# Designed miniproteins, single chains, continued (2): the designs that were tried, part 47

Each design is a single chain, and the fold is of that chain. pLDDT is the mean over its residues in the fold that is shown.

## One batch from the design tools (miniprotein)

Design m5597
Fold by ESMFold2-Fast:
Structure m5597 (fold): chain A 64 residues (1-64)
Amino acid sequence: SISEEVARLVGRILRTIGDILDGKGSLADLAAEYRKVGDWLKSQGDFDSAKKWYDRSDALEKQA
């Protein structure tokens, strides 16, 4: 099931993508939101999924 926190994380990601497309944000901002997804998954004990989101965050930072 999708938790309220998952909905908040998705909302932050979508807002950050919108800000980037509007010229008000950066890929580093999106990478930070991806890191927050990893942190939440780690707090839930899902270390395998957390690593995937940290890897995605690192990939975005290298594009900036």
Scores: mean pLDDT 87

Design m5598
Fold by ESMFold2-Fast:
Structure m5598 (fold): chain A 63 residues (1-63)
Amino acid sequence: MEELRRRILEAVHEVLRENPSWSDREAAEKAAERLGVSPGTVLRVLREEEARLLAEAEAARAA
């Protein structure tokens, strides 16, 4: 479970790094093809990571 999440995030970052003009959606579709998962799975992982980073930033401001 954690390994798949990590691979998804790495694949999306790699695609965006190579194609910086692409949207998160386009990068997610490309990463999904590369990993053999659904684009919905990749987008879900991205949303969870964004929520985690936002919560971490808010906690840092409050502390």
Scores: mean pLDDT 78

Design m5599
Fold by ESMFold2-Fast:
Structure m5599 (fold): chain A 98 residues (1-98)
Amino acid sequence: SSAKAEAKKLVEEALKNVEKAIEAIEKKDVDGAMRHLTEAIANLEKAKRLLPEYKEELDRAIKNVEEALEALEKKDFEKAKEHAEKAKEIIKELLKKL
């Protein structure tokens, strides 16, 4: 369906944003990392509206991105990276199903 194709593109864009956020975290670029993680949440929330059957996977990905943002606000780069990597794996697994 057109909705599934649009959702897949949004999930792919979320993956790219999470990967860019991980690179920014490794460079300790807090502003860059937060911007990319915020864009990833927006993409995943839009995808969730189009893919109600994958709500649980999308909610788990969003939660990990939100936890990465909270860690960045505290400048906990190790915890931010761990949560961003968890979000990345959930998104990659979801893309295999789309």
Scores: mean pLDDT 91

Design m5600
Fold by ESMFold2-Fast:
Structure m5600 (fold): chain A 90 residues (1-90)
Amino acid sequence: SMEEQKIILKLQELAQNLQQVVDELQQLRAEHSDSPEIVAATQQSLDAIQKILEIVGGSNEPPTKEQLKQIGQELETIEQNLATIEKVLA
């Protein structure tokens, strides 16, 4: 359906944006290797991004309801860790 095609396109855009964020998070972790909070938060964000990319890149079919729920949970993990990084760097 057109709705499923829109979801696939939005998830592909999300995957491309997350791939750009990976490089920035890896650099931030390297620059702040002396901060346990930043190291942990960047690593947790990178792990969450990897899980999303595996779901989006693993199939040519629309994600299942369970896979969409997993993507949502991983995005929440990223959001919480980015908030931690922002607070530590403020």
Scores: mean pLDDT 82

Design m5601
Fold by ESMFold2-Fast:
Structure m5601 (fold): chain A 64 residues (1-64)
Amino acid sequence: MTAEQIIAATRDSAGGAAAGAELARAGVVPDEASAQKIVDAGKAHDSAAAGAVAREVLRRAGLS
């Protein structure tokens, strides 16, 4: 799942959209499991969980 797809899936959730935007800004494509966790957290309005998954993806990419 691309960062753009995460943003589209969570456009009604500030936390999910913000997490997707961070990945898009960094140019990182998350793995499907991490992308799904961000979408699920965003839909649950858990901004902290969505942000934590995005930061883990960025850390694995060497960008944190």
Scores: mean pLDDT 76

Design m5602
Fold by ESMFold2-Fast:
Structure m5602 (fold): chain A 62 residues (1-62)
Amino acid sequence: KGAELGGLEVARLVARGAVTAEAGSAAGKYGDQGNAEAAKEMVLAGGASEEEAQRVADATAA
C-alpha cells in the first residue's frame, strides 16, 4: 500500500512548513485508503509544490 511512506513524506512537508497540518491530515486519510491522487491534491491545496505532491503520490502508491 505504501501508506506509511506516503505519511512520512506528508509529515516531512508539514514539519518544514511547506504544507498545513490540516492538509497533511487529509492527505494521510486518503493515503490510508490507497488514493494517491487525492493525497496529492490535498498537499497541493496545502501549499506543496507539484514535485513535492508527486513524491507523496509516488510514496502512497508504492
Scores: mean pLDDT 75

Design m5603
Fold by ESMFold2-Fast:
Structure m5603 (fold): chain A 85 residues (1-85)
Amino acid sequence: SAQDRADELILEAARRLAELERELIAQNVPTEEAVKRLSEEARRIREEVKERLEADPTVSAELREQALEAMELVARIALHELRQA
């Protein structure tokens, strides 16, 4: 279903951001630079997800908006964790 496709994209995005967060911490990247890199990657992933959902005519504007809001929340959590590390 359209919902299942949206959920899979959100889960993949969360996985990619978590992996980047771990790499930035493991490499001892300064917090300011790490936050910038994670923010830039989150923006790229969000645009990628938006384009994929927009290309699917079965995905409603409402579902697309909900998915992008979920993406924003995932990014905010990762950025918060990175700042606390």
Scores: mean pLDDT 86

Design m5604
Fold by ESMFold2-Fast:
Structure m5604 (fold): chain A 86 residues (1-86)
Amino acid sequence: MAEEKEKEAKEYEKEGNYEKAGELYEEAGREYEATGDPALYPRAIAAYEKAAKMYLKAGNREKAKEMLMRAIDLAVEELKRAVERV
């Protein structure tokens, strides 16, 4: 599901439909995050970052900010998990 949404998002991005591309990248990020699998956190982070870039191009600054905050939160959790192990 999430990978399919990323592929669809890339098509909308190529078409210049940035709002729709952002929505699909956001959905992909949420699906990766919802698995709870730390191996998918980098993919979730990347999806949220792409969503933020798409929303910025669409002029939706509030959604872009929300996506960046989600990406940062996941990146911080990933870093803490790595540090706690040592």
Scores: mean pLDDT 82

Design m5605
Fold by ESMFold2-Fast:
Structure m5605 (fold): chain A 96 residues (1-96)
Amino acid sequence: SAQQQAQKQQLLQQSQDLKEKGDIYTAAGKAGSSSPKKGEEIIEEMSKKHKDSEYVRKVGEEGKKLGEESSSKVSGIAILGVGYYVESELLEKKAK
């Protein structure tokens, strides 16, 4: 049915959006746990791969700031990235 097809498409789009967030937050976690120069390079590479480069830069910059405050906080960003990947995988399986 058109409703079932629309629901599948919506789940697949949500899965893709979460996978992109997983990539962004994983990169932010790496940037926060890296040297300032290496962190900036990681953020720059990710901003080139994603349509919303401003969003990527903001998340990356926040990751760097949290890394300066605490290694536990930057680990939290990396765990959040993994959480986005897990949720993306579950939604993709639900769409099948």
Scores: mean pLDDT 80

Design m5606
Fold by ESMFold2-Fast:
Structure m5606 (fold): chain A 76 residues (1-76)
Amino acid sequence: MMLLTEVRRLREAVPSMSPDEARDTIDVVVSMAKAFPELIPYAIETLRLIKEHVPELREYTEKAIEELERLLEEHK
């Protein structure tokens, strides 16, 4: 599916992202996961990579991961 391909592409780009690009990516990934719950595990993996590579956004990324983990739990 096209959405899975986009999520994979975003993950591969994480190490080269600026903080502004990473923040936009976090917002996009969270929005996609909320619309398509099947993407939540992939979204969380992408956010964990952003947390590792963009320490400036660590708190923002942590909050996004916690929100998606809660949504994943609610869907189960």
Scores: mean pLDDT 76

Design m5607
Fold by ESMFold2-Fast:
Structure m5607 (fold): chain A 72 residues (1-72)
Amino acid sequence: SHKLGVEAAEHHSKALQLQQQLRDAEQGKRSLSEEEIEELKKQFKEHSKKMKEYAEKAGVKLTETEKKIAEE
């Protein structure tokens, strides 16, 4: 359904934002504590999982980018 597809897209957007924050920290562009990095990783995994779940329920085929995000 359209609603499930929108939920998948929203979780995908959040996962991308969190992945960017983690990459910025890895590249030294952002200073984060170990605890902050762990929290971002937890949020990234949760949003990636929900994105996959909602996309699957909506019958939406995941793109290669979305699959890679869900696998991390």
Scores: mean pLDDT 74

Design m5608
Fold by ESMFold2-Fast:
Structure m5608 (fold): chain A 55 residues (1-55)
Amino acid sequence: SLKPLKPGEGKKFYDALAEAMKELGIDTRNPFDVLSKLSREEAEKIFEKVKEKLK
């Protein structure tokens, strides 16, 4: 399940998630949906990249 996001923070997270997925060869218009369908290992790798981009 998705955790609540603060106004404006969700947009930054969404963009970072989409970019992280593109770097791993995943091209999607719905990054959140893809994230929920990925394996736990793949999701973890993407999440690590997202954290780096949100710095």
Scores: mean pLDDT 70

Design m5609
Fold by ESMFold2-Fast:
Structure m5609 (fold): chain A 95 residues (1-95)
Amino acid sequence: SEIEELRKRLAEKAYELAVNPSLEKLAEVIELLYELLKLGEDIEKEEFEAFLRVAAAALDLPSSSAETFIEYLRENGYEEEAEKLEEIVKYLESK
């Protein structure tokens, strides 16, 4: 199914981000999370926060907060991905 394929790709891209960190890989992971959210799939807060911790370490960011990632994306021209991440955060805060 489309959902199963997206989840498989998300796991693969998240792993690739951890071992070969780049902005492009971060953007890909955010896009996949956003696509799952738009298909009505639930995003678990604990798993999302664990992802941010791993990604922050891989990208050498000063914090694993979502706000740090949003600013990092914006500073590097990834405005659409920053907006998608803000929507994901808003979704999780409403749970």
Scores: mean pLDDT 86

Design m5610
Fold by ESMFold2-Fast:
Structure m5610 (fold): chain A 105 residues (1-105)
Amino acid sequence: SRAQKLLDRTIEVLKELLKEMEEAVANGDKKKARRIAVIAEATLTSTVLYLRLAFPGDPVVEEFVAKLQELSERLSEAVKNEDFKGAIETLKEAIELLEELREKL
Protein backbone atom coordinates (compact mmCIF):
# COMPACT_ATOMS: atom_id res chain seq x y z
CA SER A 1 0.00 0.00 0.00
CA ARG A 2 1.00 3.69 -0.25
CA ALA A 3 1.11 3.90 3.56
CA GLN A 4 3.50 0.93 3.82
CA LYS A 5 5.81 2.51 1.18
CA LEU A 6 5.80 5.85 3.04
CA LEU A 7 6.54 4.09 6.37
CA ASP A 8 9.35 2.11 4.68
CA ARG A 9 10.92 5.39 3.46
CA THR A 10 10.41 7.07 6.87
CA ILE A 11 12.06 4.07 8.63
CA GLU A 12 15.04 4.34 6.20
CA VAL A 13 15.40 8.09 6.94
CA LEU A 14 15.25 7.50 10.73
CA LYS A 15 17.85 4.69 10.48
CA GLU A 16 20.18 7.07 8.59
CA LEU A 17 19.62 9.78 11.25
CA LEU A 18 20.32 7.20 13.99
CA LYS A 19 23.65 6.25 12.34
CA GLU A 20 24.63 9.94 11.97
CA MET A 21 23.67 10.63 15.62
CA GLU A 22 25.72 7.65 16.86
CA GLU A 23 28.73 8.94 14.83
CA ALA A 24 28.29 12.52 16.14
CA VAL A 25 28.06 11.27 19.77
CA ALA A 26 31.13 9.02 19.31
CA ASN A 27 33.06 12.06 17.99
CA GLY A 28 31.86 14.34 20.84
CA ASP A 29 30.11 16.62 18.31
CA LYS A 30 27.23 17.88 20.50
CA LYS A 31 26.21 20.55 17.96
CA LYS A 32 25.78 17.96 15.19
CA ALA A 33 23.99 15.50 17.54
CA ARG A 34 21.52 18.28 18.51
CA ARG A 35 20.93 19.18 14.83
CA ILE A 36 20.23 15.52 13.95
CA ALA A 37 17.83 15.21 16.91
CA VAL A 38 15.86 18.27 15.66
CA ILE A 39 15.54 16.65 12.19
CA ALA A 40 14.42 13.36 13.83
CA GLU A 41 11.76 15.23 15.89
CA ALA A 42 10.49 16.96 12.70
CA THR A 43 10.37 13.57 10.92
CA LEU A 44 8.31 12.02 13.77
CA THR A 45 5.93 15.05 13.81
CA SER A 46 5.41 14.80 10.02
CA THR A 47 4.76 11.04 10.37
CA VAL A 48 2.09 11.67 13.07
CA LEU A 49 0.37 14.24 10.82
CA TYR A 50 0.45 11.86 7.83
CA LEU A 51 -0.95 8.91 9.84
CA ARG A 52 -3.84 11.04 11.19
CA LEU A 53 -4.71 12.29 7.69
CA ALA A 54 -4.39 8.85 6.02
CA PHE A 55 -6.23 6.88 8.76
CA PRO A 56 -8.74 9.25 10.46
CA GLY A 57 -10.31 7.61 13.52
CA ASP A 58 -8.41 4.30 13.20
CA PRO A 59 -7.95 3.13 16.83
CA VAL A 60 -4.78 1.08 16.06
CA VAL A 61 -3.15 4.04 14.28
CA GLU A 62 -4.18 6.42 17.13
CA GLU A 63 -2.44 4.13 19.69
CA PHE A 64 0.77 4.27 17.60
CA VAL A 65 0.39 8.06 17.13
CA ALA A 66 0.13 8.50 20.93
CA LYS A 67 3.30 6.40 21.44
CA LEU A 68 5.16 8.33 18.69
CA GLN A 69 4.21 11.66 20.33
CA GLU A 70 5.49 10.36 23.70
CA LEU A 71 8.78 9.26 22.07
CA SER A 72 9.10 12.67 20.34
CA GLU A 73 8.74 14.39 23.75
CA ARG A 74 11.32 11.99 25.28
CA LEU A 75 13.74 12.78 22.41
CA SER A 76 13.28 16.55 22.97
CA GLU A 77 13.87 16.18 26.75
CA ALA A 78 16.96 13.99 26.25
CA VAL A 79 18.47 16.63 23.92
CA LYS A 80 17.73 19.46 26.42
CA ASN A 81 19.59 17.45 29.11
CA GLU A 82 22.46 16.62 26.68
CA ASP A 83 21.52 12.93 27.25
CA PHE A 84 22.50 11.83 23.75
CA LYS A 85 22.61 8.15 24.77
CA GLY A 86 18.95 8.51 25.84
CA ALA A 87 18.25 10.29 22.53
CA ILE A 88 19.77 7.33 20.61
CA GLU A 89 17.69 4.81 22.65
CA THR A 90 14.50 6.84 22.04
CA LEU A 91 15.17 6.99 18.27
CA LYS A 92 15.74 3.19 18.21
CA GLU A 93 12.36 2.72 19.98
CA ALA A 94 10.66 5.02 17.42
CA ILE A 95 12.10 2.95 14.54
CA GLU A 96 10.89 -0.33 16.15
CA LEU A 97 7.43 1.20 16.74
CA LEU A 98 7.12 2.26 13.07
CA GLU A 99 8.28 -1.20 11.89
CA GLU A 100 5.53 -2.76 14.08
CA LEU A 101 2.90 -0.34 12.67
CA ARG A 102 4.04 -1.09 9.09
CA GLU A 103 3.31 -4.82 9.60
CA LYS A 104 -0.25 -3.98 10.83
CA LEU A 105 -1.12 -1.84 7.75
Scores: mean pLDDT 87

Design m5611
Fold by ESMFold2-Fast:
Structure m5611 (fold): chain A 61 residues (1-61)
Amino acid sequence: SMDEEHRAAFVKSLEGKSKEELIKLGDEYRERGGNENLQKAMIAYGRAGRPDKAGEAAAQL
């Protein structure tokens, strides 16, 4: 699990990214696997407006 500070830093790193870039980043983290990477994938997909992809990442937890 990500702590609040790490999550906040990750969310800030997503600023300025397009929806397409956020989806690609989410796909990359999902491919890496592991709890923290899957949580990052869910955050990136959520910001991209893709709850379907966020749900797929959550299913791997």
Scores: mean pLDDT 84

Design m5612
Fold by ESMFold2-Fast:
Structure m5612 (fold): chain A 74 residues (1-74)
Amino acid sequence: MLEERVRRLEEELEAARAHKEEHKDDPIGYTAGSLREIGVGIEARLVAREAEKRGDFETAERARELAREAGAEP
């Protein structure tokens, strides 16, 4: 289930980024996409902790990488 959750978050991040690209000249649309991207980062961090508690270190690493991607650009 945690692997499936990470995959859904990966899809959600792609959708959020696509939304930002479509609305790059619209502050409201761009902000909505940015908030979704932040939400993915937060949930990915929570999934990483849960995966670690279960001993699923592979899923935990994927979730941490996704969290970095969601919030990672300087």
Scores: mean pLDDT 80

Design m5613
Fold by ESMFold2-Fast:
Structure m5613 (fold): chain A 85 residues (1-85)
Amino acid sequence: PELPPVTEMSPEDKAFVARLKAEAAALPQEIKDFAAGEAVEKGAEADRETLLQVAIYIAAQLLDQVNSADAVRQIQAELDALRAA
């Protein structure tokens, strides 16, 4: 019998998602509009801080659709890489 994949998030993962969603909701409308447009692909004009805010918004939207511990881990790694750059 094939077990369904474990999509259960830890309390820490749920707290991370809640914080990320709150941060994304608090972002300026300009960042949300930028993230919704194709301008993200032309991000050579955007500074690191703007790209990080766009990444946070996109990550929050992704986690709303994919409620998974693996998705949380992947998004944490990508955001940490952006913050370190």
Scores: mean pLDDT 68

Design m5614
Fold by ESMFold2-Fast:
Structure m5614 (fold): chain A 86 residues (1-86)
Amino acid sequence: MEIDLEEAERQAEEYARRLAEAVAEGDGEAVLEATRAFVPESELEARARERVAEALELAREGDVEAAAELLREAMVEAAREEARRQ
């Protein structure tokens, strides 16, 4: 299967922004969705959890742009890890 990093980065940016906006609006289920999306069964899991936790806190404080950027970075890093294993 082909992993297009450029497409993955675009999808990550859109998805991260939507999650950050939902969390800022007080959607607790978006918090669970973000955690589920960024917690793979690997050592990357711990690093992803830390970034997601920071992003969720920024979103709760109303800093949607900073939260979206951290979530996007976590997704891009996960996609690069997946590409390296392929």
Scores: mean pLDDT 66

Design m5615
Fold by ESMFold2-Fast:
Structure m5615 (fold): chain A 84 residues (1-84)
Amino acid sequence: SLGDFARDLMQALSDAILEHGPETGRLTKEQVLDIIMEHLKKYGIDLPREELEKILDEVAPDGYVTLEQAAKIIDKILEKIKEK
């Protein structure tokens, strides 16, 4: 379900911050983009990479993603998926 996608993605981003960004509490936009693209593929969700990049640029203009910003990114992704 779309709810399972959102929950799984949030868990993956949280785990990645703990593993790769424990000192800063954040990931790079590239790391987040890769994780999200992997989960979109896993769930069979067709969302263009360019739309995802626009969402990341809007939420994380400085190039880094905190857990709070990750939640905002997921919300915007869900909006785009529901629109299609």
Scores: mean pLDDT 82

Design m5616
Fold by ESMFold2-Fast:
Structure m5616 (fold): chain A 90 residues (1-90)
Amino acid sequence: SSVSLSAAESMIDRFKRAFLASKDPQTQIAIVEQMEDFVIGMIEAHPSLAQGIAEAAVKALDEVKNASKDQSVIDKIEEAKERILEKVRE
């Protein structure tokens, strides 16, 4: 509903699409890291939207995890989810 939340959701969807278009585990890990950095930055810039931003990010990370069979990629997704959820906690 807010411009910032819509912008975050749009960028999260772009990271998700880039991940799914890649077949290379190293590239997939790099995309997850970039998504994590973006999401944490958005939470820091917009604390009132932190819950909504984190929910969108976790949903996208769960979707790409379900599409993944590489353990290093899965581990990186879980690490990113934990860091995002920790950032929402006070």
Scores: mean pLDDT 86

Design m5617
Fold by ESMFold2-Fast:
Structure m5617 (fold): chain A 68 residues (1-68)
Amino acid sequence: SPKDQLYQQALKTVDWLGSLVPQSEQEREELIDQLDGIVDYLKKTFGKDDPRVQEIEKRVKELKKKIE
């Protein structure tokens, strides 16, 4: 379905962003903003209680711990 394709694309994008090594505080902030933007977009598209949104939020939370 189009929603499943969007979810798979979001997973790949989050994984790619998580592979980046920010070289400055500005790059770190930009990376965090992009990760948060993906979560917000999926919440608006699928709803906050959708299991796909919960999985993306979990992944983003774990990535933020590594970036901070």
Scores: mean pLDDT 85

Design m5618
Fold by ESMFold2-Fast:
Structure m5618 (fold): chain A 60 residues (1-60)
Amino acid sequence: GPAEEARLRRIAEGVAEAVHLLYPEAPFEEAFRAALEVLRENPDASGTAVAQRTRRRLGL
C-alpha cells in the first residue's frame, strides 16, 4: 500500500546516498532506482543486504 511504498522509497534513498558517497561514479538516480528494485523484490531485506545487492546490480 502507499505507506509501504513510502517506506521502501525512504530506505532506497538512504542506500542510494551511501552508494553514491562511496562510489561517486554511480549517479544517485541510478543507485536509487536499483535499490528500489532490490527492495521491491526483497521487501524484508536488511539495509546491509539491500546495499550489497544494489552494488552488485550496478556492477560495483
Scores: mean pLDDT 85

Design m5619
Fold by ESMFold2-Fast:
Structure m5619 (fold): chain A 75 residues (1-75)
Amino acid sequence: KPSEEEFEVDVEAALLLIEIAIGLKYTKNPEYKKKLRELGDEVVAIADDTSLSPEEKLERIRKIREEVRKLMKEA
């Protein structure tokens, strides 16, 4: 069974991927769509990275979430 921290990583990653999917559906700017797809791929890569601790994964996911939110506000 994964640790509670690994479960938190999976939940945070899943929620961010849902946020990105919604952004992709409603964003009309093709450049922003491309950036959102790239950020989504990065979230998946981080969540699946067995070399990173749960704390490191959460910090990286948090940084990507800030980038997603900044991008959506600038759209």
Scores: mean pLDDT 82

Design m5620
Fold by ESMFold2-Fast:
Structure m5620 (fold): chain A 91 residues (1-91)
Amino acid sequence: SATAALIEQLRQEAENGAPATEADVAAFRAALLELGLSEAQADALVAAFLKAGMNSGAMRAAVELLRRMREQARREGRLDLLEQALAELVA
């Protein structure tokens, strides 16, 4: 529920401006792979965010937030828990 609330917050904060670019999608996918997700998991999450209607601004915000969450989880020794939580979004 916390992760679902986060996705909803990112969606609501995005202004209806530019559609997500190929570069935005690539950056988000790369951030997920850097987290340790498989290519299949990363592709599924990218598809889910695009299906949710996230635009360029929302996608860039998601990349920044994911990188902050990863760094916090790394410092706390909880990177595996973050990876599991993100994988559950795909299921």
Scores: mean pLDDT 72

Design m5621
Fold by ESMFold2-Fast:
Structure m5621 (fold): chain A 80 residues (1-80)
Amino acid sequence: SMEELKEQVLKLIKNLFPNVKSILDKVPISEATKKALGLDVSEVKVIDLVLKILQDLGKTSPEMAELAKAVEELKEEELS
């Protein structure tokens, strides 16, 4: 179902973030500097990243466009 696909995509993206954080943690600069430069992985919004990917895929797939709308609604709920 579309809901199962959405959950699987979010799970995959969440699994990628610890690896990105591990790489950024090895950069020899302070946490305050990382945050100021936007390199703090804790500032990356999972929903925003997924939404951008699905919007790009939605240009050629109506199903991906519908999934993008569902993710956009989740973003509004998280930011409300």
Scores: mean pLDDT 61

Design m5622
Fold by ESMFold2-Fast:
Structure m5622 (fold): chain A 84 residues (1-84)
Amino acid sequence: MKERVHELILRGIGLSLRIIGAALDGDEEAVRAAVDEAVRVIEELKRLGADEEAEELARLLLKTVEESGTPEVVAYAREKLEAL
């Protein structure tokens, strides 16, 4: 279980970098896809009982989108990540 939590956290951090790159490129579809993948990672962390890690990762990912994305993508990420 602990190894799986660590793998999911690293995947989440990787997704934050993908969001930055895609947002800077203006690729809204790639940002949305990375957000959807991030939701799955956060849901798996919560399922494993890693609620604190899930909350911290969701906060990191939302902040990343808010600092780099368009208003439309920020609204999408807020809806998906804050509902977790």
Scores: mean pLDDT 83

Design m5623
Fold by ESMFold2-Fast:
Structure m5623 (fold): chain A 88 residues (1-88)
Amino acid sequence: SRLEEEARRLEERLREEARERTERGREEAERRVEERYEEMLKKDPEKAEEVRRLEENRRDSGTEAARGLLEVAAHTEALIWLRRALRE
């Protein structure tokens, strides 16, 4: 039906927004890891690599969790919209 198509388009838009937000977050986290790596190279070059690796792991875990949550939110918003449209 048309309402189902509109809900699908809404979900697609919300998913795209979620993907863009997640990508911006990843890029920002990547910049912070690089800045901290440069700072650590000046203080303790031997520990710089270990600190960078730990921060990259933290970034990757956080980005994946954020992506999942935003995709669930997009689907939920589209479903709420569809239910509202079907009632009125």
Scores: mean pLDDT 75

Design m5624
Fold by ESMFold2-Fast:
Structure m5624 (fold): chain A 70 residues (1-70)
Amino acid sequence: NDDIRKAVEAGKAGRLDEVKEIIEKMKKEGKPLKEILDAVEAAYLAAIMAGHHELAKELKKILDKIEEEI
């Protein structure tokens, strides 16, 4: 829940670096790949809604990579 909230705020703010930090923290904490996927998807949707189209494109690449591992 807190990870998803932070991911939304990072995506809304156009901060790819913050989204990547959230992913790395979730991985270090042993979160399931599906929870990490949900957080990145939330950031992606927030980026689109905020008009950060280039950030959304980069986040989509990260989403596709995580989906390949599931």
Scores: mean pLDDT 84

Design m5625
Fold by ESMFold2-Fast:
Structure m5625 (fold): chain A 99 residues (1-99)
Amino acid sequence: MLRELERKAAVTATALAISAIGAAVALTPEEAEAERRAAEALAAELVALTAELAALGATDTAQANVDILERSVRILREAGLDVSGLEAQVAAARAAVAA
């Protein structure tokens, strides 16, 4: 169970990073918004996985996932995109790790 969750979290975190960068370098507003929405959906999945990892005592892995979420927020914010949903998800992930 733990190894499967760690692997799924790593795949989701990688996809999130790719979508965040894709949004930042997009050539059209439509492409940027599509990648931003993909990043938001991937962040929601990573938050859920992070909460499960924290509950199982994988706190270092859970904290690393929070750091990835925070970096994704910074990338999108610097690109001028709406990060309100992502900031809420980062707060939820931080709360799960702190519990």
Scores: mean pLDDT 83

Design m5626
Fold by ESMFold2-Fast:
Structure m5626 (fold): chain A 89 residues (1-89)
Amino acid sequence: LEDLINELKKLLEELKKQVDERSARFRKYINENPEEVIEQIKKFLENSKDEKEQLLARAVIYEIEAKLNPEKRDEFLKKAQELRKKAES
């Protein structure tokens, strides 16, 4: 377990310089403009022909909705997890 965590930490550090700036900007954008991000993802879904991309995009919408509606957080996170599992199939 400790070896696995150390390997993941090294992999994350190696990917950090290429991904961190975009990931940090994206997380900030979601936190500041959650409704706008949902609308942009919905527009992406209208143009996407990849079923896995559609499932992952819908999962992200539910994850954002979980932040906006804390009382329904568990329900939305469960739906997001189900969609992610379908995308892996």
Scores: mean pLDDT 69

Design m5627
Fold by ESMFold2-Fast:
Structure m5627 (fold): chain A 65 residues (1-65)
Amino acid sequence: MAKTTEYVGSPNGRALVTTRPDGSVELTLELHEDGKVVERKTTLADPSMTPEQVIEMARDAERSF
């Protein structure tokens, strides 16, 4: 079973944290425009990341695209 949590950094910047059954964590940064995902980047995440760090990454996603 995989668990996904969404964090909103700005109206256009989002981060999804997916915890996989093996304990690995995946981070997906999304840029949204007009309610659609226009850019997406996925990487392996540090399981020790705090919600505050993820929210900052979601905010930074809007500036990174």
Scores: mean pLDDT 73

Design m5628
Fold by ESMFold2-Fast:
Formats: sequence, structure tokens, C-alpha cells
Structure m5628 (fold): chain A 110 residues (1-110)
Amino acid sequence: SEKELLKKLVELEHEEREVYEQILELTKDEKLKKEIQKMLDEARKVLGEFYELFEEGKYEEAKKLLLEHEEKVIDLLDKYIEETKDDPEVKKLLEKARDIEEQQRELIKK
């Protein structure tokens, strides 16, 4: 159901936000910090639009918007996972964030 989908997406959003906050606290890579902060700012706007569309009953449009955003975030995470060779702890957190983003994408595609 749409309500069950929304509940699961909110739970995953909470978990991913905690992971991104941990990355921001631990990483010394200023470029990575700026890219994650930019991504979080963009995510806030996308989620705002998603909730508005969802409240209007425009579920397919809402899901498409969120899916397009998740795909961009996964591409960004893949790049930084490959580039983050000198910080194994940050790399593991980036991989965890990617897993959460993939879980969100799979929920939306159902």
C-alpha cells in the first residue's frame, strides 16, 4: 500500500541521514564534505516535492521524482567509494549509504 511504502521510505531516510552525518564528522576530504552537503540540500528539496505530490495522490509522479534523485545519489556514491582509498571507515559508511539508497530504489520500483 502507499501508506506502507511511505512509512518504509521515512524509516530509510532517517537511517541514511544518520550515515551521512557520520561521514561528515569523520571525513577529512573537504571535496567529499561539500558534495555530501550539496546532495543533502538537494534531497531536502526533492523530498519536499515528493511529499506534495504524494499528498495530491500523484503517486507515480512522486515515485518518478524520487527514483531520478536516488539514481543520481547512487552514481555520486559509486564515484566516492572508488576514490576513498585512504579512509577505510569513511569508505564503509559510503557503502552503507549506497545500500540504503538501493533499498529505497527497490521499494519505489515495486
Scores: mean pLDDT 85

Design m5629
Fold by ESMFold2-Fast:
Structure m5629 (fold): chain A 110 residues (1-110)
Amino acid sequence: MLPSKEELIKDIFDTIADRLLSLDYPELAKEIEKIGEIVIKGIREGKSIEEIIEEIRKETKLPEDMLELVTEALKEILRAIEAKDYEKLREIVFKLLEKLEELLLKEKEA
């Protein structure tokens, strides 16, 4: 069964949140789940990507560098879903996870 755009987005943000939780960042995992909910709601309401990103910035407590990383990846994720390029979608999610882990490692060492 082909997943809906909303199901794909939920699965992506749930995957990111689960990874952060496994790295012992439960508060960041909650913020990522909240981003997923904002994105799904925005899509249902027919909002632009720019409006969705503005809502994310208002409603979430993510550090600035992580917020920029997630919002830029979101633009690429939505383009890949629209293009039905699921290989590129997997690459985007993988790169986002690696960059998030790199940021968390730098903060832990600082």
Scores: mean pLDDT 82

Design m5630
Fold by ESMFold2-Fast:
Structure m5630 (fold): chain A 93 residues (1-93)
Amino acid sequence: GMVARDPRAQEAVRLGEEAIRLALEAMRIDPRLVPEAIGAALQGIGAIVQAELADHSDVSEEVRERLLEEAVRTGREALEHAREVLERARELA
C-alpha cells in the first residue's frame, strides 16, 4: 500500500510536478527558453525534495512543519515561474 502523506506534502509534490511539466512544454515550444525553464523545473524538484524529506525523514515535528510549509511555498513559486516561462514561449512562437 502507499504510505499516507500529509496533504501539504501531496500538494507540494502536485505543484512541483506541474511546474516541471509546464517547464518541459516551454522548452518544446522555444528552445531559447531552456535556461529559464530549467530554473523553474529545479524549483519544482526542490518542492518535491522538501516534501519527501518531511514525509520520510526521522525529523522533529518542528522541522517537519517548517519543511511542509516551505515545500508548499516553493511549489507555488515554481508553478508561477513555470507559467511565466511557458507564456513567454507561446508569445515568441
Scores: mean pLDDT 85

Design m5631
Fold by ESMFold2-Fast:
Structure m5631 (fold): chain A 55 residues (1-55)
Amino acid sequence: MEEIVRAVRERVPSSVPEEEIRRLVEAVARGFRLEFTEEHKESIVNLVVTVYDYS
């Protein structure tokens, strides 16, 4: 979990709070039925970053 949050933190604007990132990571993993495993870690990061990808 923490590794995923940190990876997302590096790729989204600094104005986005870490708590919001953490909440979205959990929501994305739950929505796509992905476990927090090494294999799914990069997929979860990419999905979360896509949601925050530039408004």
Scores: mean pLDDT 72

